# Designed miniproteins, single chains, continued (3): the designs that were tried, part 35

Each design is a single chain, and the fold is of that chain. pLDDT is the mean over its residues in the fold that is shown.

## One batch from the design tools (miniprotein)

Design m9199
Fold by ESMFold2-Fast:
Structure m9199 (fold): chain A 83 residues (1-83)
Amino acid sequence: MEPVDREGTREENRRLGERAVERLKKDLDRASPADLTLALLHWAHEGREVDPELLEKLVRRLAEAHGVSEEEIRRLLEDARRS
């Protein structure tokens, strides 16, 4: 379950997530829903610690952008961590 192509894809996804986080740090209010989603999935999948205040802001912005509750966003993060 550890093919070379999967490692390459994982590395690229990590870089995309890191870039999304950097964009959010510069301008959270103008971040696209895609950048918000990529940043949250990056944190959930990699299991890395993040600034709790930034994480709460991301959850709120995603909930607002998709018209769902913060609880639904947190559920999606839990599902991503299980994958």
Scores: mean pLDDT 65

Design m9200
Fold by ESMFold2-Fast:
Structure m9200 (fold): chain A 113 residues (1-113)
Amino acid sequence: SEELLKKAEEYVKKAEEAYKAGDNEKAIEYAKKAIELARSVIADEPEKAIEILERVIKILTPLAEAGDAKAQQLIAAAYGEIARAYKLLGKDEEAKEYAKKGEEWAAKAEELE
């Protein structure tokens, strides 16, 4: 599904543009769409899905560090999907490391109102 991968890349660009414009709500919305699309292509294109998810994490990191619970939840979700992709690639050690990172971010999000 090259079309879904292309759409995921489009949403990553929209998230980057929204963040640069100071529209944090739109940046988070587009990042969520990119994660959903990356998840749908993991089985067919695990390495490309990892690349998209890492770019999404990079966009969300400054928002999550500023205390945005939604950004923290989405980073946790993205790390979980990266862990699944590494598992499909037979990289069990990497999968465990990324799963742990996801759990750590999920715990941070649960501590916020």
Scores: mean pLDDT 88

Design m9201
Fold by ESMFold2-Fast:
Structure m9201 (fold): chain A 98 residues (1-98)
Amino acid sequence: VLDNTKFLINNLIKLAKNLLKVTSNSILKNAVKDIVNNLETLLKNSDSKSIDTLSNEVIDLIDALQSNIEKYEKNKLLAETYIGLLNLILGLFKLLSS
């Protein structure tokens, strides 16, 4: 009786919230906050955006960050950590939609 999926979601939320504390860019901060709010809503079985909508928003944010990483985050390690986190969230959404 291990709810591995809820455990993973909680850890992704925790990591995202820690990255937000050191993020100054308002566009990146607001996009990540929206993703976190929808993940928290999914955990509560409340009305969130659809997994397809959230997956597309995460893909668009990854593409934006990869195309001009320094525009959103000048700290390369923090920017790469965000890309890694967003890819993990995208992988989670693909598992949840299966």
Scores: mean pLDDT 77

Design m9202
Fold by ESMFold2-Fast:
Structure m9202 (fold): chain A 82 residues (1-82)
Amino acid sequence: GLSDEEFEAEVLIALGEIYLGIGNYLYKQGRKDDAIEAYEKAIELYQKAMDLAKKSGNEELVQEAQKNIEYAKKKIEDIRSS
């Protein structure tokens, strides 16, 4: 079964994915500043998830969180450069 740390990491990843979706939606609506805020919240959630995943030794969750952090950062930079 999952440890408490692994379960919390998975929940935080799911919340981060929701905020990525919100960011994508807001960007499509032309709401650039709101989109950036949503992506920044996703990054914060994924960073917390990555710390918990590292503590639990779950390398797959670490890699998933890191990939999503990189995606969100690229989205923020793309919006700021447009």
Scores: mean pLDDT 89

Design m9203
Fold by ESMFold2-Fast:
Structure m9203 (fold): chain A 97 residues (1-97)
Amino acid sequence: DEDQRRLIQIARDLLVERAELYEKAGLVDLAVEYYLKAAELYEQLGDLKEAQELRKKAEDVAKNKKKKGNRLTPEVQKLFQELQKQGPEVQQKIQNL
């Protein structure tokens, strides 16, 4: 499905952007999680080199851990609630028909 492929491309780019924002905010555990999620989407599209680069980035971020992912800003908390709320509902809507 070409539309599904385009959706995955948008999703992976958004996950990378979110991971970079988490890294900049010092939320290392979240940055690592989102880089790994983005890498998984790159692998699904056959972009193995980019997936490996993201996995290496996640490893590098984890090794340079200066802060734990326990400090959430209101903006990050809101994003977390939205992502968790969208995941099950979006999957259900895609599978509904």
Scores: mean pLDDT 71

Design m9204
Fold by ESMFold2-Fast:
Structure m9204 (fold): chain A 74 residues (1-74)
Amino acid sequence: MSPEEKERLVARAIGHVVRAIGAILEGNLDEAQKDVEAMRKIAEEAESLGDKETAEQIRKLAERVQKLIDEAKA
């Protein structure tokens, strides 16, 4: 994919990380879960565009946010 496409995908993923963390801090775990699902879709877009490395990095971020949600439920 182009550098510009990569920058847009990464920026979108980071935006969802920020929103998810905010939602977790407010106790809004349903909203945080939606942001995790959005990040997973962005990772799929990166992989479909041939950037497996960026896709893997975004998936790892999504997994880290998911762990925060799971810990907040406990």
Scores: mean pLDDT 86

Design m9205
Fold by ESMFold2-Fast:
Structure m9205 (fold): chain A 55 residues (1-55)
Amino acid sequence: SEQEYGDKLGAISREEAARWQALLAAGVPRAEANKQVHRDFLARSDALDAEYAAK
C-alpha cells in the first residue's frame, strides 16, 4: 500500500541518517560519508520502488 511504501521509505531515510552520523563518529571524512550514504540510499530506494512497481 502507499502507506506501507511511505513508512518503508521513511525508515530507509532515518537509517541512512543514523549511518551517516556513525560514519562521522568513526572518523570517515564528511565527503566520503556523504558519498556512501547517498549511494546506499539510492540503491535501497530503487529496490523499494521496484518492489512496489511489481504489485
Scores: mean pLDDT 84

Design m9206
Fold by ESMFold2-Fast:
Structure m9206 (fold): chain A 83 residues (1-83)
Amino acid sequence: MEHIEASGTLAEKADAEKIEEFARKAGEQPGREAEVEREGNITTVRERYVETLDDGTVVRVEAVITYDEETGEVSVRLVAEPL
């Protein structure tokens, strides 16, 4: 089993737009699961979906997006595992 992990913290407006685009696209596919949790000014979105790569490999992706409404800070963690 191979793990692909990417994470980052985004504070710029342009980076926030990329995260919004990612969240919108993630919700467009049937079979994707999204969980939203709010605690005060912090919103956490957890998404799981399956994607097929160009070589035919099927991967399960888990994304955790944390957004702070007061500071505008965004944190993203992505983990992909082959099926």
Scores: mean pLDDT 60

Design m9207
Fold by ESMFold2-Fast:
Structure m9207 (fold): chain A 65 residues (1-65)
Amino acid sequence: SMLDQWRDRALARVQELLDSHPSVPLDRKRELVREFMNRLQTARSEEEVEEVLREFEERLRKEAE
């Protein structure tokens, strides 16, 4: 489905973001990914998937500070 395609692209972006922030501790990365996956499962539109991805990116960047 189109929704599955959007979710797959979001997952690919999350992998890129995780790889780009090697200084963030593994336990924090695991927690952030868990929160992301939980939210992604409830997303029903492209806009909701994009929102979940934006929140993940913002949280990861904050952890890198």
Scores: mean pLDDT 85

Design m9208
Fold by ESMFold2-Fast:
Structure m9208 (fold): chain A 86 residues (1-86)
Amino acid sequence: LSDDEVRAALGHMADVLEKAVKQGKVTKDLLKQGADAARFLAQQSTDPRLSEAARQAAEVLEQAVKQGKYTEGAREAARILREAAE
């Protein structure tokens, strides 16, 4: 993936998580899928800023699943992804 494609994907993930938070539909499965996708994007990016943001978002989502803090984790991951996508 190009860095532009990775940036677009991070922005799309932020949109999905923000919408789920707004609608009260943050599920364990959504966070697991988000973490897997973020891990994949971290491996695809050659931009250290994009790669690190994706890695950090994956860790936040993984911890949210482990701790049962789904909405909090989704909100924090969305913030990280949104800042990186700008």
Scores: mean pLDDT 88

Design m9209
Fold by ESMFold2-Fast:
Structure m9209 (fold): chain A 71 residues (1-71)
Amino acid sequence: MDHLRRGREDIRLAQELLDRDPKNPVNVSAAGVLVSSASFYAAELERRGALDEARELEEEVRRIKERILAL
């Protein structure tokens, strides 16, 4: 549960940075770091057998990565 909460917070912050100023390369870079952090938490959830929670977080990570690649 703590790993899911931390991963979701990283995703929320990354999304906020991209929503605030998607043309700012510093914000885009920071969002990328946060998405990598969220991906780590998803891997930890999977390792612990929290497969549904890991899949949910992995799906959110994938959407933000796609958003960054579309810039």
Scores: mean pLDDT 83

Design m9210
Fold by ESMFold2-Fast:
Structure m9210 (fold): chain A 108 residues (1-108)
Amino acid sequence: TIPEIIALLREALARVEAGDLEGAIQPLIQAAALSVSLPDEVFKKVDELTLARLEEEGVPQEVLDRLREVSEKSSILGYVLQQLLDGRGDPRVARAYLESYIEVLESL
């Protein structure tokens, strides 16, 4: 259910905020798996909100350009997960993504 997805995303966000990027991986994978039935428009909105948050936070243009490219070709979700799995996760990007994902689902 959407409340279960939100609970998992909040767990992932709490891990990111605590500096435990590895601990965010499993809850985010579970949230993504439960989200498979959600329409593509939901993930498009999450990507758009993520980019807006990061732009407001003044992250480097190169980071924004990379995420826009990833969003256009697929979704930021897969990129965020892969970066976390590779130990290359940016806490700012992960936080912005998780906050945006929660916000979009709460608006449904």
Scores: mean pLDDT 87

Design m9211
Fold by ESMFold2-Fast:
Order: C-alpha cells, then structure tokens, then sequence
Structure m9211 (fold): chain A 55 residues (1-55)
C-alpha cells in the first residue's frame, strides 16, 4: 500500500541518519522537516527502526 511504501522510505532514511551519527531524536526531526510526512507515519517508522535495532 502507499502507507507501507512511505513507512519503508521513512525507515530507510532514519537508518541512514542514525548511521551518519545523528541521535534518534535528531533523525526523527530531520525526517519530519525534510520528507513532509505525517507525525503518525514518522512515529511508526521510528518505532519499527527501534524494534529492528533491538533484535
């Protein structure tokens, strides 16, 4: 679905920013500011990235 595609793109961007040395809060704020995504989508993407990092 379109929502799943947006989530995947947000997750990929968050992973790139974290790999570049940004904190999770900085990465989330950057995605919100640059990708023009809803807060819901960015929050869900951040939660998914955190779950992957915990696995």
Amino acid sequence: SMRDALLAEAEARLRELLAAGLSLNEAVQTVVDTMDLSDEVVQEAAWRVMQELAA
Scores: mean pLDDT 80

Design m9212
Fold by ESMFold2-Fast:
Structure m9212 (fold): chain A 71 residues (1-71)
Amino acid sequence: MELVEATVPQDATADEVAEALRKAGFSDEVVEIARAGGPTASGAIAQLVAAKHLTRAEGVGDELRLTVRKE
């Protein structure tokens, strides 16, 4: 199991979460799962949880740190 971290602002959109995952080297399928979450980072997180890709989401100051499975 490979885990990759992506960091976004806490007020980030699902599109910004998807772009962070794309830059971290995730597949287009995972990126589109996050993007389908709608206007908020919480929507992207919900989609990634449903797809069993998200391991951890934690707030660090004004940022949200996501730990996502590549598999």
Scores: mean pLDDT 75

Design m9213
Fold by ESMFold2-Fast:
Structure m9213 (fold): chain A 100 residues (1-100)
Amino acid sequence: SAAAQKNQEAQAEIGKFIIELLELKLKGEPEEVIRERAEKFIEEALEKGILNPEQAEALRKMVEDILKLPDFVLKAIIKALKTNKPLPDEEQKKVEKLLA
């Protein structure tokens, strides 16, 4: 249970980071700015134990692949990832009222 929760939190942080990079690339941010942001996240995630060195290398390769993707693919990935987002606070309150 504790290990599952920690893994879920790690996956949520990684997912949020990937969405942020995809949105920055789609917005037309310079590739070097995107790489610097990715490197900072990877270094912090390694320090926190969220990523091991093998996973960090895989994520660095994924960042380079993202930078090469055409805009229509970026838009499709962002849409897919955002549909798995947890409910906003207002919608969460509506669910709580229905369960009361």
Scores: mean pLDDT 71

Design m9214
Fold by ESMFold2-Fast:
Structure m9214 (fold): chain A 56 residues (1-56)
Amino acid sequence: ATLCPDSQAEGINYLAGLLQDAGLPADVARRGAEQELQADPNANNLTRQKNGQCKV
């Protein structure tokens, strides 16, 4: 799904933070977060709603 540029970056940082809290290295956490946002429509939708609807 298409994410706002701001929402995409914040979503990646948010998930990366969760993964780092779980004990993953920052690089692995960031890549995992990016993959989750790309593969999980629910994650993309939730991030968009939290940040505000961005439709162009």
Scores: mean pLDDT 62

Design m9215
Fold by ESMFold2-Fast:
Structure m9215 (fold): chain A 76 residues (1-76)
Amino acid sequence: NRDLARGYVRSAFRRYGLNPDDDTIDRASDLIIDLYNNGQTLDDNPGFNSLLRSSDPNTRRFARAVQDAYNDFVSS
């Protein structure tokens, strides 16, 4: 459910003090839906660990927000 995923993405980004545009919200929502439908986790996504370990704190905050949104979505 894309609307449900978008809700979790918006909530997670807001918790991290991020103000993403609608395109960013849609991309993150589509990612977590695709991972869920394929039985995959963010750990299965190539490069996601690189985002979590980025030297850029804004990139790490973004990755954490996406991770929290995914966890909220799969526990719903």
Scores: mean pLDDT 78

Design m9216
Fold by ESMFold2-Fast:
Structure m9216 (fold): chain A 77 residues (1-77)
Amino acid sequence: AMEEMMEVMEEGLRRMQEMIDRGAPAEEIRRVYEETVAKVYEIAKKHNMSEEELQELEERMEPGVRELHRRIQEQMA
């Protein structure tokens, strides 16, 4: 459930970070992000998660997403 979704998100963020380090195109990074988000929502639907649980997941994901955006901006500066 939530732990599984967090694991998927953490794996996705890790892969995107590796791609940034490799100088991968923004389009490829965006695709991985979209695939990761889609997979997380698929798991949430499968486990019929409550709105509260989805909000908690969103809060836990926010710091990682912010850090990723910050690193992308640094690479493009």
Scores: mean pLDDT 72

Design m9217
Fold by ESMFold2-Fast:
Structure m9217 (fold): chain A 76 residues (1-76)
Amino acid sequence: FEETGKLNEKLQKLVREARATMAKLPQAERDEFWKRLRDIMEKAQIAIGRGDIKEAQKYLEELEELIKEMKKAAEE
């Protein structure tokens, strides 16, 4: 119960951060990152819905890495 709630809260915070970071990127790069963000978000939500904490954590880590990649692109 609380564990899945924490994972969902973290997912929402990471998605918000990703969207804010994408606002600094050119449209073509935003479209590519948005597509990747949607794929990871969907997989994370499915894992959370199944109660698969390990799989959900893996996708949240992938989302964190995607945000790092977006921040690097925004700095270039």
Scores: mean pLDDT 81

Design m9218
Fold by ESMFold2-Fast:
Structure m9218 (fold): chain A 72 residues (1-72)
Amino acid sequence: SAMDQIDALMARIQDPNASVSEIEEALRQLERILADMRAQNAPRSQILRADATIGLARMKLTVEKKAAEKES
């Protein structure tokens, strides 16, 4: 299901060894899945959960980018 795909992508994002580019790719896939869910009129509860997951992924990406910039 779309939610299973979101959970799998979130696990990749939260992997301590995930690179910035891997997190960015996972985030792009999450945004595409959310767009498809909205287009298919998925239940509002699922859309809200997906949107919250994307928000968390964006926050993680910001933190990881800041850490990478400090080390470069």
Scores: mean pLDDT 79

Design m9219
Fold by ESMFold2-Fast:
Parts: C-alpha cells; structure tokens; sequence
Structure m9219 (fold): chain A 86 residues (1-86)
C-alpha cells in the first residue's frame, strides 16, 4: 500500500541520515530512488535516475541525472545537490 511505501521511505531516509560514509549514503539513496521509481511506475510514469555521491567533510555532493517518461512525453534533467549530513 502507499502507507507501507511511505513507511519504507522514512526508514531508508533515517538510515541515510545516519550514514557516515560515501558508500553507505550512495546505497541508501539508490534504494530510495528505486522505491520512487516503483511508485511512479504503478501510475504509468517511468523514472530513470543516475546518481553519483561524494562526501566532502560534513556534506554530501550528489549528482543526479533523471529521465521521466509519461503519456505526455519525455523530460531529462540533471542537477548537483549539496546535502548536509550533520
């Protein structure tokens, strides 16, 4: 159910916030994106994401490239995000 998916997302997000290294953070982010892809696919929307995570001190530098496909068309975007870890 949607509620069960939301609970899984919250748990993975908490595990991500407790991550202290680049490898574990990357793993948890990929798990979160997989859940998002699963949810969107159930509504006829395809989301493909490519993620690279690098830790610099007390922050994570996250590079994400996303492609979203729906009945109305395809959109591709890329972004660099800085996520505080503390």
Amino acid sequence: SLKELEERVIKLWEEFEKSRDEEEATKKLKELLALQQEYLASNGITLESEVEVKREGDKLIVNVKTTLTSSSGTTTSSATNVVPIK
Scores: mean pLDDT 69

Design m9220
Fold by ESMFold2-Fast:
Structure m9220 (fold): chain A 112 residues (1-112)
Amino acid sequence: LVTFLTDLSQELTLAGGLLGLKKQGLKFDKIYVSPQAQIPWKKLFPEAEVVEITKPEEIKPDVSKFKELFVAGSREELEAVYELAQEFNIPMVVLSSVAPVEVFENSRIIKS
């Protein structure tokens, strides 16, 4: 997971949706968050490595190891992660409940 959200309401909406996916068997090995993130991501996902990032490009060393990327953020942040996902041929999932309703080639959109 990669999230650039810093608004508490948007973060809570995202976290609630992701906890629902976790109950359905989805597992997150690594979660990238803004240093300004307000919710306790490590307490909600204790099995995941939580890493603070200030820009999308900071995920690049690990991108090739992912099976897929779940991403929430602004259009600019989503586009930057999408370029990295395409470079390493990793499928990207855009969380449209907290993100712009944009269509990215070779990605899928999940609405809450």
Scores: mean pLDDT 72

Design m9221
Fold by ESMFold2-Fast:
Structure m9221 (fold): chain A 78 residues (1-78)
Amino acid sequence: SAALAAELEALRAEGMELLRRAKNVPRAIGELLRGLGEVVEAMLRDGAARPEDLSPEALRRAIAGVRAAIAGLRAEEA
């Protein structure tokens, strides 16, 4: 769905901004790679070539994983 794809793109942009502001770059990279891994795993499971080719359910699961990674990075800034 276009809405879920847009949400994933917004999370990607937020992740990049958090990386630019990160005090511990290796840790920030690790969290972002973990979130990206959720998307890649969903794509491999569903045989999707692009994130937007995922089913809405698979895309929601991938987005949840990315959100968790972003939340972890935000918590470290507190």
Scores: mean pLDDT 72

Design m9222
Fold by ESMFold2-Fast:
Structure m9222 (fold): chain A 86 residues (1-86)
Amino acid sequence: SKAVEEAVEYLKKAAEAARKGDVKKALEYLQKAGKHAAPVIEKASEEQKKELQELEDKLFEKMRAGDYEGAAEAIEELARKVKEAA
């Protein structure tokens, strides 16, 4: 769906911003991705919802630790899981 395509595109932009250490830009793109992904997440299985939450927790832990490469990798995995949940 268009919502999934837009969510994945914003997650890709968030990962690129995270790799560059642009935390503010990464967070802005993550917020936009979340708005577009919301209808997909609501329809996801309980197991898929748990996987998405664990990846979200991981990306923020990595970002807070200054591990921007690890944060970007977690965001890219989140994009893959959002696409699979659709």
Scores: mean pLDDT 86

Design m9223
Fold by ESMFold2-Fast:
Structure m9223 (fold): chain A 73 residues (1-73)
Amino acid sequence: VPEEVRELARRMVASGAVSGAEVTEEEVRLTAAEPSRALSAAIAHGMAEYLRSLGLEAEVSEVGETYGVVRIL
């Protein structure tokens, strides 16, 4: 995974956009700052689009009330 993805995740946590972020070679997991499926979906889709802009194949795999998961293919 490019360093830009890990840096964005760190910045999102530092700014309070998300309460937590975990980046692996296979996925990005984002924990929403508050319970909202719509917010979790928006954050996950935004991350998937960012990953695609870097040339990675990515899709939103899971959205919950407090989290979104983006799979890197």
Scores: mean pLDDT 82

Design m9224
Fold by ESMFold2-Fast:
Structure m9224 (fold): chain A 72 residues (1-72)
Amino acid sequence: SAALLAAFRDFLTNAPTMSPAQQRAAFDALIAQVPAENQPLVRASVDALFAAYAADPAGVRALLAARAAFVA
């Protein structure tokens, strides 16, 4: 749904400012709304994004801003 897509966008945009506990709670609430067959792919994609963010914060911030503008 558009609401779920917007919620994922907001999560990815705000995740760098969240504590690990807040990130876990927010992500678990979002992943529960994804069809079961797609959950492993979505989880792996988010994990890969956070790993990339740790390695190159500036580059990933630019990518997230571009994605947020496109999905808005």
Scores: mean pLDDT 68

Design m9225
Fold by ESMFold2-Fast:
Structure m9225 (fold): chain A 80 residues (1-80)
Amino acid sequence: SPEEALRRFDEAARELEALLADPSATPEQVQAALDRLLQAMEEASRYHDPGELSRRFQDLLDAHAPALDALMDAYEAQQA
């Protein structure tokens, strides 16, 4: 249903945000949550405007850019 697809998208978005706020979160956990959000966005796009869903997704990433940058820096430091 349209409501269920949007609920799954909102749930996946909240999960990603929670991980980005968690200092113990690993890059692997963040990637898995990102993959789930992208999958939920594809499903929701069957019922809702894909452009609006994509904009909400980008807004979420932009709002959490410092946390994403910090996770990337931590990941690269482990490879050095």
Scores: mean pLDDT 80

Design m9226
Fold by ESMFold2-Fast:
Structure m9226 (fold): chain A 78 residues (1-78)
Amino acid sequence: SELEEQRKKLLIDRIKRNYDAMKKFYEEQLKTASPEAQEEIKKLYLKDLENMLKRYKKLGAPDEFIAEIEKEIEKVKK
């Protein structure tokens, strides 16, 4: 339905905005951090990504966004 299409579009836009903002924030923190601080920042980023993944799966986010978050989690773990 038109209402479901509008709802899906708003959800996708919000997911993308929140994910992009979080990623940018943590990337900026990691660039300026000491090596010791980088490990703590990575732990926080992983926790936030895992919480976001859990939430977005419950909300029925598109598989492409779920996959993108999962890829970011794997990158941060290395």
Scores: mean pLDDT 82

Design m9227
Fold by ESMFold2-Fast:
Structure m9227 (fold): chain A 69 residues (1-69)
Amino acid sequence: MELSPTEQAILDALLRAGPDARLSAAELARMVGISQATASRAARRLAERGVLEERREGDTVLYGFRKAP
């Protein structure tokens, strides 16, 4: 599976926050030092690949680790 540097940085940020952490694209962007649009795009790619889980909490979309199949 090909991970971009941005996707790897998002995974590292989630690991830093904790294995059960759920972070919005805005929080990921702030932790990684990238735009919210870039963080959202990379996090969605990771969710599409089954690496992260995308969960809606109210009007906010959160990302966290997903258990591998």
Scores: mean pLDDT 77

Design m9228
Fold by ESMFold2-Fast:
Structure m9228 (fold): chain A 93 residues (1-93)
Amino acid sequence: DPVEEIRRLVQELLERGAITPEQAQALLDAVDAVIAAGASEETLEEILERLRKVVELVDQGASLEDIRAMVNGIITRLQVIAENSASANAAEK
C-alpha cells in the first residue's frame, strides 16, 4: 500500500531529524488531500519514489537544507495535484 509506505517514510525522516514536525504534518495533510481529490494510484507511487530519493540523500549525508528543500518541493507538488484533481472532478460533476 503506497499510502502506508509514505506514512512510514515520513515517520522515519522525522525520527532521523531530516524534516521538521511541521513538514511531516504538511506532507501527510497533502497526501490526504490528494487521496480525497481522487488522484490515481500512479500519482501516489510517484510521490513514494520521490520520498525514497529523500531517504537515499539522508543516507548519503546530504545537507539538511537540501533535504528540507526537496521535501517542501514534494509538498508543493502534492498540493498542486490535489487542487487540479479536485477542479477536474468538480467540472466533470
Scores: mean pLDDT 80

Design m9229
Fold by ESMFold2-Fast:
Structure m9229 (fold): chain A 78 residues (1-78)
Amino acid sequence: MTKEEIREKLVEMGFSEELADKIAEALTSGKEKVIPILPEDAGSQNAIVKAVEKLGGKAEILKLPRSLEDPGEIKVTP
């Protein structure tokens, strides 16, 4: 799948275009990336993990978001 196809599927799953683009970039980069999770996306962290796994990657919640200055982190491996 192309980055654009992955992004489109993530938007269809209910993720924002910005978050979907970051996840698609991580999955197509060929290397491990850590994605910052803003407080507005805190309720979606489990859905992000499931979406990454459905698209053939691995995801791990490293840190939950607490504030804009202390964002959460999800590690995404292709």
Scores: mean pLDDT 77

Design m9230
Fold by ESMFold2-Fast:
Structure m9230 (fold): chain A 66 residues (1-66)
Amino acid sequence: ISPETRATALALVRALQAGDAAGALALVDRLPLPPEVKAQIKAAIEAGDYGEALRLLSEALSSLEP
């Protein structure tokens, strides 16, 4: 993945770990992920399920890394 994408993903992980829902939602929109994946991550964040959001993000990032 690009350095910019990796930096955004790391910032998102930190926002989720801190419980910063607003910051996390903004960062999801910056990732080059399919709209359906972004929607799933946002739904988890909005539900307060940061563990599920982190799981979905990790799965999506694994598909982007060679």
Scores: mean pLDDT 79

Design m9231
Fold by ESMFold2-Fast:
Structure m9231 (fold): chain A 76 residues (1-76)
Amino acid sequence: LSEGEKRVIDAHVDNLLEAKLSEEQARERVENLAKVTYDLYLVVNPDLSEEEREELRARLKRIADETIARYKKRLA
């Protein structure tokens, strides 16, 4: 994860904590946001290669998984 990605994760976790979500609700919201972000990126960048799309998908999944993991840790 880049320094910028870590800052985004930190901000997102703070927002989820303010919303007082259960772990399940937080997971659902994080996964939905990742999907919407991916779809929007493809609309703006329609010429992405298959390899570039896979890299983007993997990156967004890593951000989502780390956000969920950190949220769980802070709820414990």
Scores: mean pLDDT 85

Design m9232
Fold by ESMFold2-Fast:
Structure m9232 (fold): chain A 76 residues (1-76)
Amino acid sequence: MEAKAQQKLAVARESNERYLATLRQELEREIDSVPEEEKPLMQKYADSLLADVNASLERQLKALEDEVNAEIMRAK
């Protein structure tokens, strides 16, 4: 049970890291495609979006971790 739970958490974490890396690359491409005058505003948006997404993914991972721990506690 624990080994499978750890594997699921590891896969979720790797998936989250890949998603964030892809999103960062896409945002950098978008920033590069806008006029110089718009770059500071796009950068601020990108920073806020990345922070929000990362916080959301971390919360989901923490919730999954807590759920696994609660399951272990209930199983005795």
Scores: mean pLDDT 79

Design m9233
Fold by ESMFold2-Fast:
Structure m9233 (fold): chain A 83 residues (1-83)
Amino acid sequence: SSDVNKGKEYYKKGLEYLRKGKEMEGVSYAAQSAQYYLKAGKPDEAIRSLEELAKEAEKLGLTKAAEQLRRLRRSVERSVAEG
């Protein structure tokens, strides 16, 4: 679906911006990616992609981005558990 394709596109942008050291832009794209995966009915993809981006941010020493991405992942997990 187009929502899945946008999820993948924004995931790729999030990864790109984190690798450039642009923490807030990377987190913003990661959040958009997760929203599109949720719209597509793919919460497991949203959760997995956020954890992968958080691990990448941690490897790059981007502590603030890693923390925000893990908080976003936990928020998605809670939302899925409630719905």
Scores: mean pLDDT 88

